# Ledger of designs, part 87: designed miniproteins, single chains, continued (3)

Each design is a single chain, and the fold is of that chain. pLDDT is the mean over its residues in the fold that is shown.

## One batch from the design tools (miniprotein)

Design m11206
Fold by ESMFold2-Fast:
Structure m11206 (fold): chain A 118 residues (1-118)
Amino acid sequence: SIEERVSAALEEIRKADFETAKKLVIEMLEWLIKELQRALDAGDKARAEGILDYLIGFLTAVAEYFKSQGTEEAKKFAELLEKARNEILHLRDTLPVDEAAQGAIEILKKLIEELKKL
């Protein structure tokens, strides 16, 4: 399930060094993009909404974890995650689920490219 995979990823991220944690975050975001696209392709708005909720929770939890680490790189990583999370929340609150999910995919693609540069 989405929930089980998110929970497992968060446990591995908390145990990892910064470079490994960064790779795990990127891999999780790439997988969530694929799952959101599958929900959109199927016209499954309820699934898309559920994935958006897990995505927001994941971004929040990872950002809080990295903010607690106290390094400059971890702070920058957390700021990028918080910015993306806030943009996705705004889309969820203002747009229909399918448009919010499509916008979230675009935000996540940009986020992944920015995270890779750190």
Scores: mean pLDDT 90

Design m11207
Fold by ESMFold2-Fast:
Structure m11207 (fold): chain A 87 residues (1-87)
Amino acid sequence: TISELIEQLRRLREEAVAAMRELGVPEEVIAQVAAEFDKALEALKAKDYETAATHLRVAAQLLLEASPELRPLAEELVKLAEEALKL
């Protein structure tokens, strides 16, 4: 459901920001990733699933570029994008 996707995305946002800080990712990159999460959340609330999926994929790509240790979180975002497109 939409509520389940929003809850999972909020959790992943917290995990991603914490992980990026622990890995020493630059503040500018952390802000960019957080902004993409926020845009995806707004799109989900507006029931704009294609826009939500686009921002989730951008966030996933930024995580992969920041550190290979962030790959599991990036993969979860890609799965969330696929689930959003099935709504």
Scores: mean pLDDT 88

Design m11208
Fold by ESMFold2-Fast:
Structure m11208 (fold): chain A 65 residues (1-65)
Amino acid sequence: SLQEEFDKLLEEIRELMKKAGLPDDEVDEQVAAARERFASMTPDEQKEFVELLKEEIERLKKLLE
């Protein structure tokens, strides 16, 4: 499901943010904000958001090596 895909991607980005040295409080706040935004979106918007998260994860992986 789209929700399960989002949850998996959000967990990956959380791990990358922590690896980058961001404080746990800041990471938790960003993750909570992303979940709130996703829950307020239409299914089409959620699909686009998931694709954007995939792109952002790949960018972060390249930056973090």
Scores: mean pLDDT 81

Design m11209
Fold by ESMFold2-Fast:
Structure m11209 (fold): chain A 68 residues (1-68)
Amino acid sequence: SHMVEALRARVLARVDEAFAGFPEAQVEDAREQALRMLDHLVRAGFSPEQVLAAVDAHITDLAARYRE
């Protein structure tokens, strides 16, 4: 539980960093998508390092797609 809470906090901080200056609705959508991916990967048994790497890549891709 504590590890998952720490991962969630790091993921949310990463979204805030990557989505700085984006509209609030897009930031909230990105947070929801990132946390959903985090939950799936944790349940699938991936390591914290694998989870963070995959979620960071996904956040980067989301920001790029929103800019088009």
Scores: mean pLDDT 85

Design m11210
Fold by ESMFold2-Fast:
Structure m11210 (fold): chain A 77 residues (1-77)
Amino acid sequence: MTEEERRRLDAEVLYSLAVMIAHMAKLAAEKGDVETAKELVEQVRKIAERLRSLGYDELAEQVEKLAKEVEDLIEKA
C-alpha cells in the first residue's frame, strides 16, 4: 500500500465514522440527551479538521454540514 493509498483509505474511514457519529448525535438530540449530542458533534468537527489536514476539503465540508444539522437540532430542543 502506498502512502497516497493509505491517506485515501484513512479519509474514507474517517468520513464513514463521521456519518455514523453524526447519526448517533441526532438520535441523542431527539431523545433530549443534549450533552451526549454536543460531545458527538465535537467528534464530528474534529474528523472534519482531520479530513482537511489530509487534503480532502470536499469531504470535510460534507462532514461539517452533518455537524451543523445536529447543532441546529440541539438549538431547537
Scores: mean pLDDT 83

Design m11211
Fold by ESMFold2-Fast:
Structure m11211 (fold): chain A 58 residues (1-58)
Amino acid sequence: SAATRQAFLARLRALLPGLEAALAEMEARADELSLAGQIGLELRRIGVELDRELLAAS
């Protein structure tokens, strides 16, 4: 429903700054991560970018 979509977008908008801050902290220590950890970090970066695009398109 439109109400469910709006509630989801509002929650995503509220959570995104915290996710971006957490990602920035992980990126600051990227050289300390294993290869698997570095791959995981890159996937999280892509996820945050897609979330930004979703909010911008809404």
Scores: mean pLDDT 79

Design m11212
Fold by ESMFold2-Fast:
Structure m11212 (fold): chain A 100 residues (1-100)
Amino acid sequence: SKLDEIKELAIRINELLLEIFDEISPKLSPEEQEYFLKLIEELQELIGEALETGDIAKARKALEIAKELAEFIIKKDPSLKEKMDEVIELIEKIIELLEE
């Protein structure tokens, strides 16, 4: 089902975000770590709400947060660009599935 596909995409997003956090966290100040975790929590909540309600606006807001997070991460570690690009692409796929 579309819901099962969205769930698989959400799981992959969460896996990537955890990998990115593990790789970047030693390069971040405590304040930057708090900022990072706040954005991840907001992103996860928005994806969860989109999945529960089918509200595409929540998924689009998650995409905006992911782009903000990507700018922050890539500035600190450009090697994480590929993983952040994958997160963005996965959120875009969720939006496409919700539009159908």
Scores: mean pLDDT 87

Design m11213
Fold by ESMFold2-Fast:
Structure m11213 (fold): chain A 76 residues (1-76)
Amino acid sequence: MAEEAAKMRKELEEARKALLEYMSSLSEEERKKVAEEFLKIMDGAIEQLRKQPELAAVAEVVEEQKKEFEEEVKKL
């Protein structure tokens, strides 16, 4: 499922970039709320993907993107 993992990486990178641009226009309090909500969605996705051994590569991509998003939010 290398193609599926690559597609997920691209989609998450695009979504992450758009979300960070949106968050940069928000107050610190609103930014924290948006970040927490998005991280919860990613955690749920990782949990569901990890239930399918064949999707382990996709789950790893989501986990990587979550870590990168957390670091980017910290820099805001």
Scores: mean pLDDT 81

Design m11214
Fold by ESMFold2-Fast:
Structure m11214 (fold): chain A 68 residues (1-68)
Amino acid sequence: EVEELAKKLREAVEAGDREAAVELARELMKSVGLELSDEAEELIRTGSPIERRYAAEGIIRKALEAAK
């Protein structure tokens, strides 16, 4: 469910696991019928820690809104 995937995404971002964060972001978006944008994926893969956290929180917010 959305909340569990969001928690896992935050944990992967904090751990610096970029590949896991991308995979979790894709799964989170797919779970609400959306697709992860190329721009958001790039920020998570190659962005700074601040940019990665910002992108992840944006994805979480979008998924939670779509799940309403």
Scores: mean pLDDT 83

Design m11215
Fold by ESMFold2-Fast:
Structure m11215 (fold): chain A 61 residues (1-61)
Amino acid sequence: METVKRVAIAEVERVLAKTTDPEARARLERLLGELRASTDEQRVIDLAREAGRIARELGLT
């Protein structure tokens, strides 16, 4: 799980670095907080997928 969690956190941070949209940044920062606090692998995967959806909405993928 640690590797999956670290990769997910890095991806969210990367998307945060590329966006200036305040609503998207707020959503991504909440997801990042949940990722850091989560010990459930399925929850980490779900949060990473949500971050990916936000990135696609912003055209960052």
Scores: mean pLDDT 77

Design m11216
Fold by ESMFold2-Fast:
Structure m11216 (fold): chain A 60 residues (1-60)
Amino acid sequence: MVDELEVNKAIALIFVAVAIHHEKDPEKREKLREIGDQILKAKTPEEVNKLLEEARKIAK
């Protein structure tokens, strides 16, 4: 079985990848990459959710 953490990481990483692809500002793209790296290191679903919120703030 895949646990909740692995599912949340996969969804968050897909979101970040799509956001980077559509982002035109190089500085925002760099911040999104940093968030992606932090999502990979996250150990709880709560950490992943917090990082996803930060990515959403940048991507808007």
Scores: mean pLDDT 80

Design m11217
Fold by ESMFold2-Fast:
Structure m11217 (fold): chain A 107 residues (1-107)
Amino acid sequence: SLKEELDRLSQELDAVIAELKRAFEEGRPKEEMEALVDRLNGILTRILDLLRKAGVPDDEIFELARLAVEARQLAYEAIETRDLGKLDEASRVAREIVERAKKILDS
């Protein structure tokens, strides 16, 4: 079901966020952290595609797509500046997308 697929994507997102935070705290290579951000972006894209397939209105998809771009930009800026606060902000924005998606599908 769409809800079960969203739950799996939510778990995958949480795992990538946790790994990215660990990579950041351990000072792992920039290239490794950028690969994790690419994985995060891929998960967010899959969530948006799921909502489109579910018939969610374009205006709601557009708002969530804007948040996805914001999360990705914040994550790349965090890596470039080594700012854990920006990484935490990126994680919050990414999780907001999942929370809003769950609410939409539960309606």
Scores: mean pLDDT 88

Design m11218
Fold by ESMFold2-Fast:
Structure m11218 (fold): chain A 109 residues (1-109)
Amino acid sequence: LPPPPSVLEALERLLEFTRKYFEEVKQAIAAGDKEKALELVRKIVAELSHFYTEHGDRLSPELGRLVSEALRHAVEAYRALQAGDYEKFLEHLERTIELLERAVELAKE
């Protein structure tokens, strides 16, 4: 078995995954496919939750805070999308990406 990924590698993959699915969510919303958009956001929330559960003990307090805040914003994005509040949905998911970008940069230090 290969060694487990470093925290940095795991965070970079999480950020890439989140960015990819965010673009797919925007496309689904533009197409009027709310069900697909909700499924894609649910996948983002699941991946963030899984990362926090599996790697949380390996994170510094500051990294843990950034990932926890990113997860909270992703959950709020899902709720906003369910309610049809597309502006709040975009704000929360953009904040999720910004927090993950900060986590990746901090992990490089």
Scores: mean pLDDT 86

Design m11219
Fold by ESMFold2-Fast:
Structure m11219 (fold): chain A 73 residues (1-73)
Amino acid sequence: DEIEKEIEELEKLREKLEKEAEERIKELEEKLKKSKDPEEKRKLEMEIEIERGSLETFTAMIDWNIKKLKEKK
């Protein structure tokens, strides 16, 4: 079933993107906790926000594609 295979590939991509983003966010949060410089803290907070926003956008696009494929099933 081609549709099932495409859904599985999209689900794997979603999990990969989420895991990679979580790892990057965790690194940024650890740097934020260790930083004493207010300017560095602002930059790190902005990077975390960008990472979260990007993840939301890409996962929403993948979820939409999965939903459309499930409708064809």
Scores: mean pLDDT 84

Design m11220
Fold by ESMFold2-Fast:
Structure m11220 (fold): chain A 66 residues (1-66)
Amino acid sequence: SLLEELEEALKRAVEEGLLSEEEAKLILDKARQGKLTDKQIRGAIEALKSGNPVVIRAVVAEVKKL
């Protein structure tokens, strides 16, 4: 599922030091609560898989505003 793919991408980003466990939990919780659209979840997965800190930080900043 899309949420399972997001959870795996978040776990990997935390393991790689690109994201804190608290930031990963925030993103996953907002997605599970329906506060992120499918397009936003897919964009977050792509950003996390890129390993690019700049785009990952942008995703975190956007989710914190929700």
Scores: mean pLDDT 88

Design m11221
Fold by ESMFold2-Fast:
Structure m11221 (fold): chain A 74 residues (1-74)
Amino acid sequence: SEAQALENAIKLLEALAPVVGEALAAAAIAAARRAAETGELTPEDEAILREVEAAIAANPAEAKAAMEALLASL
């Protein structure tokens, strides 16, 4: 369901907070919630998600470790 997809996306963004930074992770979670509620992704929210993607690409080993830790906890 979309609610489960949103919950999983939030958990992933929370797990990535040490990699992308707490403020950017919180902004991305807020953007994901808005998109789920409205069905729309604003240019400003798209920019936040692109910043998350760039931070992950800049820190691939740390991002991989965070994702593996999340998967092991599920």
Scores: mean pLDDT 83

Design m11222
Fold by ESMFold2-Fast:
Order: sequence, then structure tokens, then C-alpha cells
Structure m11222 (fold): chain A 77 residues (1-77)
Amino acid sequence: MEEEIERLVELAERYADWAKMYLEWSKFTGSEALRKRAEDYIRKLEEISEQLDKLGAKEATEKVRETVEELREAFEA
């Protein structure tokens, strides 16, 4: 259980980094493809938050949801 939660948290951190990177690159280049990649990683983060919630990891779920909200705000800016 704990190992699964830790794995999902680590994966979420990686996806958040990639989402931010692709979003920054999409703004720099004007590439719709890179913007779509950022959207894909934000969606994967949402999926991870649902998995963490099913595992009862309330604190980890909340942290991932906060990250999703921050990324969505940056995406719309």
C-alpha cells in the first residue's frame, strides 16, 4: 500500500514537471502540439489523484489536486 502511494506521488511529480516544461515551451514557440502535451500531463495528474483517493491517501490526493489547479491557472495565463 505505502509503496504504491509513494510510486504514484513520484510519478505525479514527474508529470507535473513535464506539464510545466511543455507549457513553457508551447508559450515560447507557439506550438499547439506542445500545448496539447501539457494538457495530456495535466490529465494524467488528475488520473493519479483519483487513484490516490481510491487508495485512501487523502493528503497526497490533496497535494496533487493543488498542483493540477496551479498548472491549470498557468495554462490559462
Scores: mean pLDDT 83

Design m11223
Fold by ESMFold2-Fast:
Structure m11223 (fold): chain A 107 residues (1-107)
Amino acid sequence: SELELARENVRVLLDAAIEYLDEAIKAMKSGNKEKAKELFEQARRLLDAALTVARQAGLPDEVISALEKAREAVDKAIQAVDSGNYDEAIKLAEEARKLAEEARKLV
């Protein structure tokens, strides 16, 4: 069904976003801040795509809310990188990863 296809698309996008967040956290911990920012921006784009699919398909508000929280955490991580607050960026990225994983369980 169209709804089942939308759920699977959101799952694929979330799995990819989680992978990019894991790579970004690793890049931050190794001091490669430029690579980390690019990876956070990729994770953000995937979460935005997941939100678009979820909203268009009319997925439950709980799923949409979880995706929005994950995206907000990624936005905060990017802002922390831009402000030079690298320890905060790692913590926010780990929070974003956890929120994305929680969203994945709800889909």
Scores: mean pLDDT 91

Design m11224
Fold by ESMFold2-Fast:
Structure m11224 (fold): chain A 94 residues (1-94)
Amino acid sequence: MIEEDPLFLTLKGMDYYSKGDYEKALEYFEKALELNPDDAFAHLALGRVYLKMGKYDEAIKHYERALELARKRDPNSFIVRQAEEELEEAKKKK
């Protein structure tokens, strides 16, 4: 169903993230992960939300998980490059 579609939930999360509503973005990305716990993009997106919220330990955890999952699927994926770059940025803030 559309409200339980991981893609619909991640698109809603991205919409709220772009509007600066990080609490709503977090809610939708967490729901997406409940349906698909191994979604590398959803972990990358959660890392971004936590980084904007100043929760650097949570951001690092989700970036590391996104990187692990993305490397397993395709080491040349866009998610690998973004997760590596954003993980280093989060570590600098900690």
Scores: mean pLDDT 82

Design m11225
Fold by ESMFold2-Fast:
Structure m11225 (fold): chain A 62 residues (1-62)
Amino acid sequence: SDEKLEEIKKELKLPDDASLEELLETAQRRIEEARNTGGELAPKELEKLEEDVKFLEELLKK
């Protein structure tokens, strides 16, 4: 799903040549920052990031 990867890159504001590992690290960092800052992200946005992390982890396992 190249389209899904492009969406994640845009969400994370990463360049088109960003690796899967970079995407995963950036998404995980944003989740951690949101939890530590007391909910800067809306619940729906946090859920989306958690789904993106799971999607990226599945790609890295395959």
Scores: mean pLDDT 75

Design m11226
Fold by ESMFold2-Fast:
Structure m11226 (fold): chain A 58 residues (1-58)
Amino acid sequence: HHHMMEDNLKKAEEATKLFKEANELYDQAIEARKVDPSLAEQLKKTAEELYKKAVELI
C-alpha cells in the first residue's frame, strides 16, 4: 500500500478488475455446485487464482 503514485494506481486498477472477475466466477461456481460439482470446483479454483493475482498487484 506504498510506493510510486502512478505505478500503484495502475496496479490498483488491474487488481480491481481481477477482483470483479473472481467474484463473478465464484458466484458461477456456487450455482454450478448443484448440477456439476466438478465444474464448480474448477470455477472456484479459477476465481481463487484471480484473487491471488489481484492481491499480488497490491
Scores: mean pLDDT 79

Design m11227
Fold by ESMFold2-Fast:
Structure m11227 (fold): chain A 60 residues (1-60)
Amino acid sequence: SAKEQQSLEIIKNTVGEGVDLLIEGVANAIKKSNPEIDEEELKKWVEELKKKAREGLEKA
């Protein structure tokens, strides 16, 4: 039904936003605790993890 599809989209979008915020929060905590960390490598890891998480959500 249209309501089921709309509910699934809201759930997936909200979960995706929450996962993105969690990944960003963890990355910020790592950077604050380890200021000498390679910021470019950390950024690449964050972007790759976000991509994989979004791909996983789309398949669910």
Scores: mean pLDDT 83

Design m11228
Fold by ESMFold2-Fast:
Structure m11228 (fold): chain A 62 residues (1-62)
Amino acid sequence: SLGEEALELAARSGGDPELAREALELAMEALRTTDDKKEILTAIAAALLAIGELFDAELAAG
């Protein structure tokens, strides 16, 4: 699923802001296109993880 793909990508980003941004975009697409509760929760988890990874990347760069 898009939500699961986004979650895996966010988990694998490892401080890479490009991968984290891609994960966030996939999570947002999943949220926009799904009505399934499980997929919505997975996409929310992916989005939060991706945002955290982006924040950590910016802190490391600054």
Scores: mean pLDDT 81

Design m11230
Fold by ESMFold2-Fast:
Structure m11230 (fold): chain A 119 residues (1-119)
Amino acid sequence: LDLLVKALKENGINTVVLEVDPSASAEEVVERIREAVEKNPDLQLLIVTGIHPDNIPAALKEAQENGVERVLFLLSNGVLPSLMPIALEVEGKITRKKASAEISEKVKAALQKALDEKF
């Protein structure tokens, strides 16, 4: 994770990592996402680790409502299929901004670099 965050920041992506207890309620997860966004108004990518799969829909909705451009969920069991990128949603309508495409490309490049450094 530290190598991924370093690679993302080196590519100019403002990244915040939020560690969640897998036993946390949906309300606790939502509150922690809100706090993270309030403390980091310029964030472009939120990485949520340790989240229970049942809480992903509520977490995703809260992040989108607070204008987070991209969220990456890393499940507690450490399996690669837990990566879930999302598009920016604005005012309850799905609106894709040109900036979101550039961020997506930078995130993909940073992920590839982090994987290459791990191996």
Scores: mean pLDDT 62

Design m11231
Fold by ESMFold2-Fast:
Structure m11231 (fold): chain A 58 residues (1-58)
Amino acid sequence: MEALREELEDSIDHLTKIAKETGDEELMRMVEEARRALEEGDYDRARRLLEEAVRRIE
C-alpha cells in the first residue's frame, strides 16, 4: 500500500510539472482532483484521475 501511494504522489508531481510547462488548465484541474482523492485515502479514484491525465498528454 505504501508503494502505491508513493507512485501516485510521483505521478502527481510529474503531471503538475507538465501542466505548468504547457499551461494546460484542464490537466492541472485533473491533477488537483487526484491529489485531493489521495489525501482522502481514495487511491482508486486518484489512480483513475491520473490515468485520464496521462491519456490526455499521450
Scores: mean pLDDT 80

Design m11232
Fold by ESMFold2-Fast:
Structure m11232 (fold): chain A 55 residues (1-55)
Amino acid sequence: SRRALLTRLAERFSGLTEAQVEELLAARTDAEIRELGRRTGLSPAALKSLREALS
């Protein structure tokens, strides 16, 4: 599927795992994105940009 392809590209490009990409796509609040950023080492702004690119 298109989603599976985009997830694989995000994993390869950003170093995120498939589970972390799914968590990013499921995030509803800025607080959830900040918490993911703390675990992944990415800034919230970078995660928001990635989420928009994957949507």
Scores: mean pLDDT 74

Design m11233
Fold by ESMFold2-Fast:
Structure m11233 (fold): chain A 60 residues (1-60)
Amino acid sequence: SDQDEIVELVKGILEDKKEDINKFSEKEKKKLLEDLVRMLKEKGVSEEQIAEIEEYFNKL
């Protein structure tokens, strides 16, 4: 589905940026996650898939 493609794309971007993200402050990481969640909601990604991305982000 289009949502699955968006989830895979976002996970790929997070993996590519993992080293940079891990250098961010706690505040910067929270802000980035909030911005990602907002964009995903605007793209119509389900709350279940958003929760999956949040878990993935927190395990980076």
Scores: mean pLDDT 82

Design m11234
Fold by ESMFold2-Fast:
Structure m11234 (fold): chain A 68 residues (1-68)
Amino acid sequence: EEIRRRIEELERRIRELLEEMDRLSEELEKAKAAGDEEKVKELRERLLEKIGELIRLLGEIEDLRLEE
């Protein structure tokens, strides 16, 4: 079941990515509370990048499920 193993690896990467996004979201709230506008901008850009990665990984899983 190579396809299943590949899906499990992608799911693990997604979990790691979601944890990273959660950390960035927490840092964003702290930066907003501190009034650090430059840090807020940086963190928002990083979150958007991670959202793009998440969408890509979800698409890969969907494609693999269809290939089963």
Scores: mean pLDDT 82

Design m11235
Fold by ESMFold2-Fast:
Structure m11235 (fold): chain A 74 residues (1-74)
Amino acid sequence: SAADRAAARAEMRALAEEAQARLDELKAQGSSIDELNAVVQELMNRLAALARRHGLSLEELVAMAAEIAAELRA
């Protein structure tokens, strides 16, 4: 439903904002590539779980992620 997609999008945005804040902090501290990779892997696992809960296709997940990434860069 539209409500389910709105909920999925809000959750995805929250996860993306949390991951971006953590990546920015690690980057500012001069952290290793392995530490950055751990944050990315955690985000991917959480996104996969979100997609399963909300019944999102891969295409829907990618489209929603692209929109959120564009908003976070603006």
Scores: mean pLDDT 82

Design m11236
Fold by ESMFold2-Fast:
Structure m11236 (fold): chain A 82 residues (1-82)
Amino acid sequence: SERRRKILEGEIEAGVALIAAAVVKTALKRSNTPEALAEAERLLRRAEEQLRRAEELARETGDREVEEQIRAAREALEEARK
């Protein structure tokens, strides 16, 4: 069904954003060169775009699990930017 497809897409988008935030946080612990910081900013910007897509899908489906994954990903992105 279309709703089931949108739920899966939302979960994937939110999940990828969460992974990106974790990768950035881990990488910046080992390297804080200007190049590493620029790459981190690029990855975080892409993750924010993925979260916006997940939010659209969550609004269309009303799925609480997708909403919870989005919340977790947003918290991770905020933490990675600190």
Scores: mean pLDDT 82

Design m11237
Fold by ESMFold2-Fast:
Structure m11237 (fold): chain A 67 residues (1-67)
Amino acid sequence: DAAKFEAAKARLIEAGLSEEVAERAARAMVDAGLSEEEIERIVEGAKHLLEMGFSDEQVLDLILRES
């Protein structure tokens, strides 16, 4: 679903991820068949990790392990 992908990508960018990392993360979550609720929880976690000083690549690695 292109709309689900674009929404997830936009929210990850707003959370602080670079566009490239947000695209990779959003694609992985959508391709894994995650629900909107599951994506929302992951975006919330990503935002928290970025606020704690984790890098974009560290956050991406965690998202890929969860997906």
Scores: mean pLDDT 82

Design m11238
Fold by ESMFold2-Fast:
Structure m11238 (fold): chain A 74 residues (1-74)
Amino acid sequence: MSPTTQRILDAAIALFDEKGREATTLRDIAEAAGVSVGTLYHHFPSKEALFRAVEERVAREVARKLLEIGDELD
């Protein structure tokens, strides 16, 4: 959960919401996150790893919203 990883995941989620996963490339995500494609690959060695991380991020956000007051909700 580095600041760079968070930025990449936020960019990926936004692009997937806007134009879908099939139309979204790793290059699009890297440009939106303000990083190089090489930096993206260092954090996520494959498209599958990135997509899994996005799914885990979304699941964490949903779980966070379903948790009782007392846990981190943001």
Scores: mean pLDDT 74

Design m11239
Fold by ESMFold2-Fast:
Structure m11239 (fold): chain A 82 residues (1-82)
Amino acid sequence: MPPEIQELIEKLEELIKRLQEIYEKSKSQELKERAQNLIKKAQQLIDELKNTPLDRESVQRILKELKELEKEVKELEEELKK
């Protein structure tokens, strides 16, 4: 596996860990459902990275989706602090 692809998988796995913490610590059903949905999306991206031949366009799309996931995770972490 190319080093760049492995790095993306590791970042997605770290986001899943952070989302699991949000799920476990959250008292809000809405926050739990949002965290669960983002976990599913991150798992789908990991599966795509592991199981499909990736061209440069696919890697760029996954990078954009990863950045959106990072933003959404940060927003959930801030909401959890309120």
Scores: mean pLDDT 82

Design m11240
Fold by ESMFold2-Fast:
Structure m11240 (fold): chain A 87 residues (1-87)
Amino acid sequence: MEISEAEAAAIEAAAGELAARTEEALRKALEAALAGDAEEARRYAEEAVELGRELAAAVEAASGDAALAEAVLAHVEGLAEKIKELA
């Protein structure tokens, strides 16, 4: 299977956008947790996990490394859970 330069660039761009969106959701979850808004913190943390699943799929597509993709998702899930515990 041949990945064109344009396809590789598109996969990298998608992964970068998903990473940025995942980080933003985690940041919003943390801000809500620190403000004492447990419901809002949970909502953003769950959004971050959903984005983290999409990010993991993009990482696997870009790298071909399923273990790396699993580690990325586990990291996002771990951060989301810790943020929920702070709220």
Scores: mean pLDDT 80

Design m11241
Fold by ESMFold2-Fast:
Structure m11241 (fold): chain A 68 residues (1-68)
Amino acid sequence: EVEKLAEELRKAVEAGDREKAVELAKKLMKSVGLELSDEAERLILEGSPIERRYAAEGIIKKAKEAAK
């Protein structure tokens, strides 16, 4: 599930679908017992394309580490 949610998050970020990216990021973090930070949510919604990609990859890395 973590891998599938990570793929969906990356696709939403590349498509520029900021609202869907936030929803997927929240779902990914919840799946590993964590919460999406307010700062990461703001970077996805209001950040530049490179900041959004950076935030998404940070979320994915943290979720994969928590799933160990």
Scores: mean pLDDT 82

Design m11242
Fold by ESMFold2-Fast:
Structure m11242 (fold): chain A 58 residues (1-58)
Amino acid sequence: SLGAEIARKSIEEAKKIYSPEELLERLKAGLDNAKEAGDEAAAKVLKEELEKLEKELA
């Protein structure tokens, strides 16, 4: 879906700019925004990336 594609591109661009800790906060904010907007496809992509990053930082 378009929402999922936009989310993936935004995450890849964010990875180039932000530290892992900053990226974690941005992913949390993005997930909350996607949930509030009802964008289930974007929320799923953001949640999966957030869970991966949390495991890497643990």
Scores: mean pLDDT 82

